# Designs tried in a protein design run: designed miniproteins, single chains. Part 40

Each design is a single chain, and the fold is of that chain. pLDDT is the mean over its residues in the fold that is shown.

## One batch from the design tools (miniprotein)

Design m1375
Fold by ESMFold2-Fast:
Structure m1375 (fold): chain A 106 residues (1-106)
Amino acid sequence: DELSKEAEEYMDKALELLLKGDMQGAVEQILKALEAIAKLEKLSPRDEGMVRFAASLLSDAVEKGLLTPEQIERAIALLEKLLEKTTNPSLKKYLQEVLDLLKSKA
């Protein structure tokens, strides 16, 4: 799927930016990856793995105070949409925990 490939390319760019210490750039790429995945009608197990990884990076970033209010708002909207699309109970629970954290920081 072109959207899954687009999301993978954004995540690869996010990891490159993290290695360079550019957390703000990395967060923007993570949000773009989640935007691409959120357009999918159905999530594959690979897509769900990418969502979990992206959510974990956003969780770390918000705990460190590295997200802007706009980025927190975007992350909340995207993770709520992905939570509705996710069928994996473990991922649903994890996304809810990350959402609760993001909302506490908003």
Scores: mean pLDDT 87

Design m1376
Fold by ESMFold2-Fast:
Structure m1376 (fold): chain A 92 residues (1-92)
Amino acid sequence: MEEKERFFKELDEAIKRALAGDTAGVGRVIRLILEVIRYGSEELQKEVKKKLKETLGIPEELIDKMRESLDDPAALAEVARQIANKILEKSK
């Protein structure tokens, strides 16, 4: 079960590391997105989408596509790659 404040603190840490060029930070952001899609409330999902759009330029539609791809490993990997590329573009 995710505590909202704890989740956002972990997400903020991951975003800061990713923006500093830490590829482990990029992987952590993707993992936290997957966690919130699978187990988070609708309110948490909306807040995470807004934060990712504002901080990393990740379109909300890309997060929705990731949710739709949870049962397709190949599609999920492709969406994760697109998200990683958006984060890496923003870190420049």
Scores: mean pLDDT 81

Design m1377
Fold by ESMFold2-Fast:
Structure m1377 (fold): chain A 77 residues (1-77)
Amino acid sequence: NAEKQAEEALEGARGALEDSRKYLENGDVQKASIYIVAAYLLAVAALNLTDNPEIIERAKQIIEEARKLGEEADKLA
């Protein structure tokens, strides 16, 4: 089920984004950057797996949060 795979990818993306924030708060820019990229890729995977508008909206939100956090991490590198 593609929708179930999209939901699993989205859950992974949220977890990675949360971990990236914690690493960034602790000054671990390298680990934060890895988890930001992971969150972005998982959210993009969710977008490619489903036409469900709720999942699409959640994925877009995660992508935007990852982009902003990536800009923050880049300024600290």
Scores: mean pLDDT 86

Design m1378
Fold by ESMFold2-Fast:
Structure m1378 (fold): chain A 112 residues (1-112)
Amino acid sequence: MIKPSEEVIEKAIELAKKEGAPVLVVDEDKETAEEIKKRLEEAGIEAEAATSEEEALELVDREEAPELVVIGAGGGIGIAELAAEHAASRGKRVTLLALDPIEKTVKVTRRE
């Protein structure tokens, strides 16, 4: 999968900031996941990055906040969906942001 465009990343950060919750970033490309995490932290948002299902689920289990934003990018979109479902099953209010690099859009899904 292609790396998300700068425009899509900026839109995802704006949407995450409006939610006011910690963010989990999921991408199979570690460089892309860490870049998005860094930009979230620069915007004053608490963020963690995961490149695998195991890492994503562990980070969800460690998060004590009642609300969570999950950002799925590249090959991590499927893992992000699983992490969002897992978080919702643990009683969290979840906002999933799926980044489409081709359509330059962010798909928003809410679960609780």
Scores: mean pLDDT 80

Design m1379
Fold by ESMFold2-Fast:
Structure m1379 (fold): chain A 89 residues (1-89)
Amino acid sequence: DFIDLVEKGEFEKAKEKVLEFLKTLPWYKPSGSDDEYLRQVLLPLYLLKDNPVMRIFFLKTFPELRNLSPEERQKIADALIKLYEKLKE
């Protein structure tokens, strides 16, 4: 669902999906605006975008994503990186 939203260019809906997910996490601690907080959360992934191993390893910090295959985590990483690129514009 989230990946489909990013692929369709529906970045505002994709952003809402990620924020809803982050709000369910026990370590959710927003700083500033929703966009600012989302940029803070996604920045480490963006900095690791060219390292295929570290990209998927970063996603293991999210409990719901730990049991996904490496291929599934790569697809989520690619979608999140594209979302970050839109947010930093």
Scores: mean pLDDT 73

Design m1380
Fold by ESMFold2-Fast:
Structure m1380 (fold): chain A 76 residues (1-76)
Amino acid sequence: MEKEARKLYFQGLQAFDDGDYETAARLFSQSADLFKDVNPKMYAGSLINLGISYEKLGDFDKAREYFKKAQEIIRS
């Protein structure tokens, strides 16, 4: 599970670097779901990158929501 989550996370980074923010958002969302109960730090990291991807897509409301979720996890 964590190995697959890391693979999706790095695929998300690749899509982001390629300017494919829709694919990046999907991949970071999938990696976040897999990290949720197993790696809180990577879960938060995936949510941050998901937020940044939504900023690039112009969805500032979703970006703000994901950044807030990531902060709550880091502060826990």
Scores: mean pLDDT 87

Design m1381
Fold by ESMFold2-Fast:
Structure m1381 (fold): chain A 82 residues (1-82)
Amino acid sequence: MSAAEREEAIRRQAERRIELVKKQTKDNIAATKSKEEQEFYKKIEDMMIEMYRALTEDREKAKQLRDKLAEFVSKYYEEKLK
């Protein structure tokens, strides 16, 4: 596989993942009446989309975004346990 074919394959995979994230977020928001949870799911969607888009352009940025997403999710659940 050429470098160009590999980049295109990663791009297509990222696009498919983004569409799944959007669908899952819409379903999660529809399933909850909590405005706080709706905002949480929307923020996760935004962070995941940014991470997947970075996979083809800047792999280091994608790693940093993945780590930030994990921290954001952990922090949200820690706050909810108060």
Scores: mean pLDDT 79

Design m1382
Fold by ESMFold2-Fast:
Structure m1382 (fold): chain A 69 residues (1-69)
Amino acid sequence: SLEEKLEIAEKIVEELIKEAEITDPKDIEELREFGRKLVEESPDSITEEEIRLELDTEVGMILIRRWLS
């Protein structure tokens, strides 16, 4: 269900925030919003593995933007 996939995405987001040591509230909000939108786009077909891969990519993009700033 959508609710179950959103819960999975939220758990992965929190794991990645801790792993990447993301502390900026705006980056945290961006990552959480990205995860929600990703799941809402295709809740019935998206897998946990796909959610994790897409979120890992988004974390990488956030870190690159911060490094270039």
Scores: mean pLDDT 84

Design m1383
Fold by ESMFold2-Fast:
Structure m1383 (fold): chain A 98 residues (1-98)
Amino acid sequence: SAAEKLRRMEEVAEELLPELEALQAQLAGQPSDDEAARLRILEFQAEVLLRMAEAGGFPERVLELVERARRLVAEGPARLPEARELLREAQRLMEEEV
C-alpha cells in the first residue's frame, strides 16, 4: 500500500531527522570550512535518504543516486560538492514520485 510506504518513510524521518539536526547543532561551533564536519553531516544525510528511499520502495534509479553519493563521500572532502548534487537529485526524484 502507498499509504503504508509513506508511513514507513515518515517513521524513518521522525527517527533520523532529529539526530541530523543534533549533529548539525553539535558541529555548528566548528569553522564553516571544516571539511570533516561537512563530511560527517553529508554522510548522515545520505544514510537518511537511503533508508527513506528503501522504506518508500522508490525506483532503483533513486537508490543508485544515493549509493553513488555515498561512494563519493567515502572518497573524501574533495568530492562533497558532487555528492551533494547527487543527493539533491535523489530528493527531487522522490518528491516527483510522491
Scores: mean pLDDT 77

Design m1384
Fold by ESMFold2-Fast:
Structure m1384 (fold): chain A 120 residues (1-120)
Amino acid sequence: KERIKRALETIALMLREAAKVYALKTGDVEKAQEYIARIDEVYERALKAIDNGDWEGLKEALRELRDIAETMAKESKDPAIQKALQLIIDRLDRLLAGEVPTDEEIQKFAEEVRKLLEEA
């Protein structure tokens, strides 16, 4: 349980960072705030689903985070932001398939996402 919670925390953090970089590049602070609010809401529901052993609720929350990432990628015109969001989508798809990353894998994922966002 703790490993999947750490993975979700890192994914939610990376999505929030992508939204902030999106705001910086586009000037659309309101839209970025909407993304961050949605990310935080869905992340809290995912944590509750894990604590309750609600596998279907967890999958629903993961699909919603994926939809947020996909929407941000489509609205972003910056290739680095799009690549960062694609890494997040790929990680969420792996979680949906039951693949829980190791702490080393999630740290490497966060490093790659941050590097791409710095290039934006």
Scores: mean pLDDT 86

Design m1385
Fold by ESMFold2-Fast:
Structure m1385 (fold): chain A 88 residues (1-88)
Amino acid sequence: MLQELLDRLEALLKESKLPLVELPEEALKVVEATIRGLESEDEEVRQRTVDMLLEDLDLFPQIEDEEERRILLSQFKRLVEYLKEKLS
């Protein structure tokens, strides 16, 4: 599951070619909350967090606001860095 999530996130980042942005504090808090969900001792919380990320990946091409897309991509970049460290 986490390897598949990592592969999909990396594929999107490579494909998008959009410039990444420095995340505002609120967007960083979302990344931190997502990482806590992925590290949860509760298997249901971990699964729900993965499902939410997969949903965000599926919704990404439907986001009309370019700034919102850049923020989401930048959040995904931080998650990729986290997942690479965890899976190494």
Scores: mean pLDDT 82

Design m1386
Fold by ESMFold2-Fast:
Structure m1386 (fold): chain A 91 residues (1-91)
Amino acid sequence: MEAEKHLKEAEEAFQKGDYEKAIEHVRKAIGLLREQPESEEVRKLLVKALVTLAKIYEKMGDKEKAIQAYRYALFLDPDNEEAKKLLEKVL
């Protein structure tokens, strides 16, 4: 799926410290995922994309946007341990 490729590119850009490129790729992945029929696989990828977006916002110093993205990830997957722990760290 093209969304998975963009999410991978976002993760690679994030690891390299290119936060602007990382955000562009995450936003593209989220947009593509929202156009897909609702499924467990699409929901899992959307949660992963939102957690990645939140981590990028944290590195950029945008705590409010990071919290919003983590909360949305937890709305979609309340049992996501990574999102729970990262949200607790930011609060």
Scores: mean pLDDT 84

Design m1387
Fold by ESMFold2-Fast:
Structure m1387 (fold): chain A 85 residues (1-85)
Amino acid sequence: KKIEKIKKLGEAFLTAAEVHAAMRGDKEALDEVRKLREEFEQRYKKAKTPEEVLNIFREVAERLRKILPELQPAADAILKTMEEL
């Protein structure tokens, strides 16, 4: 249902962000993205509603903007997709 769809979109986007950082050779950005992914996974396990998962991803996306600002348009598009589910 909605929770699973939001989680899959969030996981797919964070995996893409990790690949992007790795392709840039930016080890610091890669380490920070991996940390965000771990935090998303841990917080997702405690989330009980689609709104909670969406809010977790909003927070992750805001932090990602500071690490990889070039991915912000993609993060915004994923958030819009999640909200329309």
Scores: mean pLDDT 82

Design m1388
Fold by ESMFold2-Fast:
Structure m1388 (fold): chain A 63 residues (1-63)
Amino acid sequence: SMLERFEKLAEDKKRLSRQELIEMAREAGMTDEQIERLEQLIDDLGLKELSRQEALLLVRASL
């Protein structure tokens, strides 16, 4: 699944910037619409950096 692919890409990351998260989500095969939702969730939360766990939750919420 896309989520499993993202989890694999993020396995060595403790923290992710907004830009890193978006690039990894795109590489995992998320659609432009899913990426747009993800960006909106990050921006709504005002986060500059995310933990791996926070990133996984937001990616899952964007699917």
Scores: mean pLDDT 83

Design m1389
Fold by ESMFold2-Fast:
Structure m1389 (fold): chain A 84 residues (1-84)
Amino acid sequence: MERAREAVEALADRLEAAGYPEAAKAAREAGLRAVERGYSPTLAVSLAAQAALDAGAPAEVVREAVEELAEQGLVDPVVADSLR
């Protein structure tokens, strides 16, 4: 639970730092909803990343943020591979 929340917040913080505050907000809302429902860190971040893309963040920015989270061991690298 706590690990999934940390991963979602880390993704949102990176998107906000990259200049995409609306995408960060969408990612946080979708990801924290998934955490609240007991989803894994990997699935919660996957849903957060999709929400960020839907909110207008470029695919490359979202993918790079997720790759950094995977490098830190917060999520499975498959999340980055699922982004186009």
Scores: mean pLDDT 81

Design m1390
Fold by ESMFold2-Fast:
Structure m1390 (fold): chain A 104 residues (1-104)
Amino acid sequence: ALRERQIRILEGLRLQELLLEKKKELEKKPELPDEEKSKMLRELYEERREAIREEAREELRRLEEEGRDPLEFLIERALELLEKVREVSEEERKEIREALEEEL
């Protein structure tokens, strides 16, 4: 169903945000081997996945109760995450928005 698809997308976005923040934290510790850093990221992903999925389900339910559009929320979260990784042009932002509108 559409709701389960939206939950999976928000789960993925939240997990990537968590991993990005952890990567930035680990970049401040150059003494740690790359293998250990990779292991820590994998363990964090596995540990938090189920909790984040349930949090995503509750967040989307609350958005609907507030009369807010889940599609617009997901698009904005996806764009925010992308901008944390690299610079995004206005044209690319439009293309991403259009792609998400077609998919969701």
Scores: mean pLDDT 78

Design m1391
Fold by ESMFold2-Fast:
Structure m1391 (fold): chain A 63 residues (1-63)
Amino acid sequence: SFAEEVARAAAELDRDGDGLVSPSEAALAVLRAGGSPEHAVAIVERITAPRVTPQEVADLAAA
């Protein structure tokens, strides 16, 4: 699914292995999963924390 692809892409962007990505990395994960720029912006607008888990990004993509 698209959400699974987003979770995978976000996990790949977690280069330091701490289980967290920035909102800009979340946007890149959505784009790498095949999402539109508009979809990436909509997801990033829902992120209020400075860092989020790949699963949180995927959950927003699934909603």
Scores: mean pLDDT 77

Design m1392
Fold by ESMFold2-Fast:
Structure m1392 (fold): chain A 80 residues (1-80)
Amino acid sequence: MEKEIEELEKKFKETPDLEERERILEEIYKLRMEAAKSEEEKREVELEYEIKKALLAMERSVAKLIAKKEGVPLEKVLKE
C-alpha cells in the first residue's frame, strides 16, 4: 500500500493538469484512509487531504484571475 501511495505521489508531481492532480489526490486519500489504524491517523489524513485540495482550488482560482487579466484562455494558463 505505501508503495502504491508513493507511485501516486510521483504522478501527482509529474502531472501538470489540475483535474488529474485532483483525481490522484483523491486516490491517495482513499488509500491512506484505508491504511490508517487509529482515529488520530484518520483525522491527519483527512486534514492533509482538505489542505491539499484547498491549495489546488486556490491555484485554479489564481489561474482564472490571470486568464481574465491577461486575456488568455484558462486552459493555457493551467498548462503553465
Scores: mean pLDDT 75

Design m1393
Fold by ESMFold2-Fast:
Structure m1393 (fold): chain A 82 residues (1-82)
Amino acid sequence: SADEEVFNKVKEKVSKMSLEEFKEYFRRELGITLSDEAAEKLREMLLNSKNYKEFVGPLLTAIAVAKSRGKEVIEEEDFPKF
């Protein structure tokens, strides 16, 4: 319940952000740099997720894929497709 409450507060905060503010938030808080397309996809995933588990798994996969490709910036194609 506490994790769900925190996640819902994060979703509310993110829903009020522009795409640029969302990119800055992730860069500042998590040290993650996103392309515009990746930021749009991640924001959509976050807002449509019911809990952290639905969001964190795909995000960690995208980070791992980007690093394996020698990328410093996460791209839309780095996220799992299914």
Scores: mean pLDDT 79

Design m1394
Fold by ESMFold2-Fast:
Structure m1394 (fold): chain A 106 residues (1-106)
Amino acid sequence: SEEELIRLVAGVLGLYAEVKGSSKELQDILRQLEENPTRELLEKALELAEKEGLETVANTVRALLEKDKEKLLEYLKKILEELKKHGWPEEQLEAVLKKVEELLKK
């Protein structure tokens, strides 16, 4: 579902934003998206990510808002590669990518 997709992507965005040194406010909005995947929270996350210069976060949120599957996968792969460099287990990151790809199939 679209809601499940937003929840999964918000989770990895939260981890990525933390390693990039984002504000607590952006972290809190991304956490709220995991519970309540609404367009309004996505728009707030986009605005704050742009203000903080977190281009990859902003581009990923924009792809979710625009329902651009190809751009979403492109930006998600960049996020997962960065998380891998910061010591996240490759198996867990590959499982997230696979689940997102399954949710995007239709």
Scores: mean pLDDT 86

Design m1395
Fold by ESMFold2-Fast:
Structure m1395 (fold): chain A 69 residues (1-69)
Amino acid sequence: KEETLKKIEEILKEYGGKILEVGEDSITAVFPSEELAKKAIEEIEKKYDVKTNSVSLGSGKTLVGVKVK
């Protein structure tokens, strides 16, 4: 799980995500745009068995949560 979270963190950062929190089985990041957040989520869901959610914060900023199953 820790190794998977580290790889997910790397993908989030590659798409411009700023990491806010890393838990035992979850990670949360904020993105400067909804498009970048969507691309990061699509790549993560394609590669890993995760549950994702996203919330718009305003002016295009998007909060993303990822939980490893």
Scores: mean pLDDT 81

Design m1396
Fold by ESMFold2-Fast:
Structure m1396 (fold): chain A 69 residues (1-69)
Amino acid sequence: DAEVRENHRNVGLLAEQSGQEALEQGDYGLAAENFDLASRFFELSGDLESAERMRQLSEEARRRDEELR
């Protein structure tokens, strides 16, 4: 199902971009949510390397969000 995999990858890429934009704005909570979303969609697309990278970015963003509270 090539179309479903492509759609999942595209959503992952958009979520990654949104996470990076949130990170630039200092919104670590929003960044963590978007990187977590990106990880899920990259996993669904079969891109396990990108999924793991996004998971690590989400965890880092969550740690920073907690530190600011």
Scores: mean pLDDT 86

Design m1397
Fold by ESMFold2-Fast:
Structure m1397 (fold): chain A 78 residues (1-78)
Amino acid sequence: GPPVRDSTEGLKKRGFTDEEIKKLEAYGIEKGLYDGEVDGKADLGTYFALEDFQVEHGLEADGIADDKTLEALKKFLS
């Protein structure tokens, strides 16, 4: 399976930084998808935020960040 499910290290392997993971957490909290803290640790809330982002961009909404999702998300978080 892909290395980017339910793992901070998986997202880092796909080129995300701690700051970008924190921004993704904040996005999920703001959207009401996740109720927790911004600490740079990827959890299920972070992956639900990825699913929401994928839906908005017409991608497969399974919380798995592929190259297309990473390109769009990095541009958004820049």
Scores: mean pLDDT 68

Design m1398
Fold by ESMFold2-Fast:
Structure m1398 (fold): chain A 62 residues (1-62)
Amino acid sequence: SLYDILSTMTVAQALEELHDLSEEARAALEALDPNLPLFSGLTRLPDELFLEVARRARELYE
């Protein structure tokens, strides 16, 4: 599930593995603790950026 993907990945891993993120999404993730679970990090972002990163993570694992 998408939740399983987002819960097993850290912010640092997302920045390494997710390419083609917008500059705004990358900058927002880089401002977070790299050791945070990605899902926890995404809950701190605007919904627009949450959806962008979640979509890219799903595409990576599907």
Scores: mean pLDDT 82

Design m1399
Fold by ESMFold2-Fast:
Structure m1399 (fold): chain A 73 residues (1-73)
Amino acid sequence: SAIEAARENLRRMEAEAPSVERVEVLDIAPDGDNARVRVRITGKDGTVVDATVLVDKEGNVVEVLSIEKSKEA
């Protein structure tokens, strides 16, 4: 399912992406055939990205609904 694909991609991003310090899943919900994911990604450089995205059943991001970039203080 799209929700399962999204969860797997988020786990892999936190574990395997060299620039990522942590991934915080704020919400994950079905949105038709897609999963709507609200996530906070903290980079090792202190960059923080708050995003809401739609992910398909194959784990592809098909739409970015919102994105906000800041720096951890």
Scores: mean pLDDT 78

Design m1400
Fold by ESMFold2-Fast:
Structure m1400 (fold): chain A 56 residues (1-56)
Amino acid sequence: DVLSELLEQLQKTIEELARAEGDKRIEDGVAENQRRVKELTESIKKLIEELKKKLQ
């Protein structure tokens, strides 16, 4: 089921976002973590848009 696969991808992306937020540090990698959070947030938005299209 394509819808189930999209939901699984959304769940995994949310989990990755939560880990990226948790791994934010003052030391090296802060800028990389910020970029990763932005990328994961945009991926979540795209997955939600795909879900809406499938339900249309």
Scores: mean pLDDT 68

Design m1401
Fold by ESMFold2-Fast:
Order: sequence, then C-alpha cells, then structure tokens
Structure m1401 (fold): chain A 84 residues (1-84)
Amino acid sequence: ESPIELLEKAIRAAEEGDGETAVLYATKAALTYIQELLDQGRHKEAEEMARQLEPVLLALAEALRAGDTDRAVELLRQMKELVK
C-alpha cells in the first residue's frame, strides 16, 4: 500500500483511540516511503526524509501515550505532507 494510504489508516486508528494501530501504520508509511526513495536511487532524499520523519514519529508516539488524539492527528497530517 502507498504511504498516503497507510497514513490515512493511522489517522482513523488515532481518531478511534487505537494508538497501537496508529503507530504501526505511521511507522509502516515512513519505512515504505524511505524504501521507495532508496529503490529509486534517491539516497540524499531518503536520508533527508528519515531526518524529518524521525522527530515526528517520536512526537506521535508521545502524543498517543499521553492520549492527546488532536495532536496525534496533527502530526499524522504533517507526515502526509512530508511523504506527498
């Protein structure tokens, strides 16, 4: 599945209070996008994207652990803009 499709699933899971499923889909989206860039020989873009996505994923995990659904959804929407 595409990174965007995985992030849409993560947003739905977060809105439903399923933090474990949200983190799973968000992580799969990030890894899928990085792998697609690497497979295309876009190594500099893959490295830059990993640097941008890491702090967002860490913030997402913290927001979900805190039960902050609104912040989690905002962070997932930020990830969608990054992988577009």
Scores: mean pLDDT 87

Design m1402
Fold by ESMFold2-Fast:
Structure m1402 (fold): chain A 58 residues (1-58)
Amino acid sequence: KEKAIEELKKMIAEKAPKSEIIDFLVSLGVPKSVAEKLVNDVESGKLTGADLVDLVES
């Protein structure tokens, strides 16, 4: 799970396509609707990448 969190941080830092981040979150067990909302919030600046990582780790 730590490696998955590091991969998520890398994807965010490298500005990976929204669809790839959503698919990755879904593969970690995040519901698709929640993953879409979280990625939108990060891209709009409502959440930081660190906030997204913390939510996924929970």
Scores: mean pLDDT 75

Design m1403
Fold by ESMFold2-Fast:
Order: structure tokens, then C-alpha cells, then sequence
Structure m1403 (fold): chain A 107 residues (1-107)
């Protein structure tokens, strides 16, 4: 989502400038990840898994959302925080792909 990408970019700038604490930054990033999970879960539930174009499109959407989030997080100067947050994004992607596979198997 362009909205999530712009909001994450703004949060990173606020954190790097010292406007917000690491704790507040992490909490707000987790809120964005929860919002992204909700949006992508809704797309999975609406997907016709018998339609190859919709199935491929969903998969590319999930991977693209992970890539966009990771590219923003790559701007973080704090290496430990960056790696911990990237791991959370990868875990979200794994959960979403598993959910999509489960839904496809029931189609």
C-alpha cells in the first residue's frame, strides 16, 4: 500500500531525527504490520484460487508488500533494530503465504 509505505517512511525519519523513542517507533511499526496483515488477509479471503491470474496476482502482491516494507526498513542506521524488524516482516510474509496455500487447498 502506498499509504503504508509513506507512513513507514515518515516514522523512520521521525525516529532517525530523535523526535520519537525506539519503543514508540517499534510500537507504531507493529501497528503498520498489523494493518498490512489485515489488508492482505482480506485480499486472500476474496481471491478465487481457481483463477490463475488472481492466484498469481495475490502471490505477487504479498511478495511486493514485503519488499516495499523491507526497502524502507533498510534505511534504519540501527543495524540490530533493522534486522529484528525485517525478521518480523519475513514472518508476516510466511504466515500470509501459508494462509493462501490453506485457502487454495480448500477451493
Amino acid sequence: SLDIDSRLSALIKQYESGEISEEEFVERVEELLEELERELTEEIEKTDFTNVTQYVGLYLRIIGAELDFVLQLSKLKNEKLREELIKRVEELRRRLIELARERAAKA
Scores: mean pLDDT 88

Design m1404
Fold by ESMFold2-Fast:
Structure m1404 (fold): chain A 100 residues (1-100)
Amino acid sequence: MSAEEKKLELLKEALKKLKEIYEKNKDTLTPAQDDMFKRLEEKAKEALEKKDVETALKYIEGMAVLLHIAAQEKNDEAMAKEVEELGKELKEKLEEIEKE
């Protein structure tokens, strides 16, 4: 598997996990945050379909930041930690691919 293919699979997994966090915590988001999350998800999916790793990563990072802000505003430490751990795992795995 190429480095680009490995990155695309990692980003698809991250998108799926962020969507799962979002669905579990939908009531934590304001209507504006909910709308923004959906727009970022759509743009991330479009970038993944185009195999644009850099653009997909930016939108996925945007989704994570949005969920982290929502968690902090509601004092949901468990949600904030889950988002932070996902971000760390993604970063570490992407760095490993770059070293291969």
Scores: mean pLDDT 85

Design m1405
Fold by ESMFold2-Fast:
Structure m1405 (fold): chain A 69 residues (1-69)
Amino acid sequence: MVLHLQVTLVDGLPVLTGEFEGKPVRIYPRDGRWVLQVGDETRFFDTLPAALEALMERTGATEFLLSPG
C-alpha cells in the first residue's frame, strides 16, 4: 500500500500531512523531537525516520508518495 503525504514548510521545517481511513495524519517537529498524529492519537519520536516507520506500521503502508503541499 502507498500512503500519500503532502510536505509543507512551516517556520523552515518540514510538516507532512495526509489521511488514513478518514483520519487526519500529521508529522511535525516540536521541541527537538518529531510528533506523529493519527486522528486524535499522538506519539513522539527522536527522529523523522522513526516517526515514518511507526506510521508505516500503523497504516500497513510499505511506501510513501510525497507531494508539495
Scores: mean pLDDT 83

Design m1406
Fold by ESMFold2-Fast:
Structure m1406 (fold): chain A 92 residues (1-92)
Amino acid sequence: DLEKRLEDLIKNGKPGIQNLAQQTLILYKLGKLSEEEVKEIIEAAENEDEEKIREWNKKLQELINQLSFEEYEYYLEFLFGEKVKVTEPIPR
């Protein structure tokens, strides 16, 4: 189970690995990453392959920058554990 492996990396990994795993899990849930890409990221993280981790960090950051407003709100809610209201208060 790829999600379980990512959750283990988030819980037990070094801070840089935790951040990589969190970003990967969110993007995978948003359908921005294939199972093969997620598996490659997990294997790079588990093997502490600094070169592959660096390349994936760049790719994941580009994907995050391309997220819609709604997808980015989901990203923030996942990271901070709080449900944010996405509706601007329109003065009536």
Scores: mean pLDDT 74

Design m1407
Fold by ESMFold2-Fast:
Structure m1407 (fold): chain A 89 residues (1-89)
Amino acid sequence: VKEEVERLVKEAIELAKKAIEENPDNELIQKAAELVIEAAKALLNRDSVTTLENLKKAKELYEASKVKSPLLEEAIKLLEEAIRLAGLG
């Protein structure tokens, strides 16, 4: 369980970093992906409040971007699965 949470978090961070690289001109995607990375790091540090708040903000910014990023959507999905397996939310 704990090893799977760490694996999902690592994959989410890698996908979010790729989303930033592929969307250099989209400030909302970049900010959303950065918040996903911060939420993922907070989850590894057992900071549930920071994890949930940053993930919520990331989703709001992604929706506001009006652009589809499959990499960022997958990063969010993997982080939500990691949160579920960690027993948070």
Scores: mean pLDDT 85

Design m1408
Fold by ESMFold2-Fast:
Structure m1408 (fold): chain A 66 residues (1-66)
Amino acid sequence: MSDETIEREFKKYDVDGDGKISKEEVKKYMPGHPTDEEIDRYDKDGDGVLDYDEFKEMMKPYYEPS
């Protein structure tokens, strides 16, 4: 999947335009996965939001059929 596709999804759910998505927004996009534990793994700041790099790494497994 192209980086542009992931970037488009990120910007779609980034309601503040500050380059971060909340855990609740991620869960609404994909109910049931990723799990809270998976989101916490990529949340390096521990503030309940993901930046673009964290979101991209978390989403890659779900876009690649492997």
Scores: mean pLDDT 68

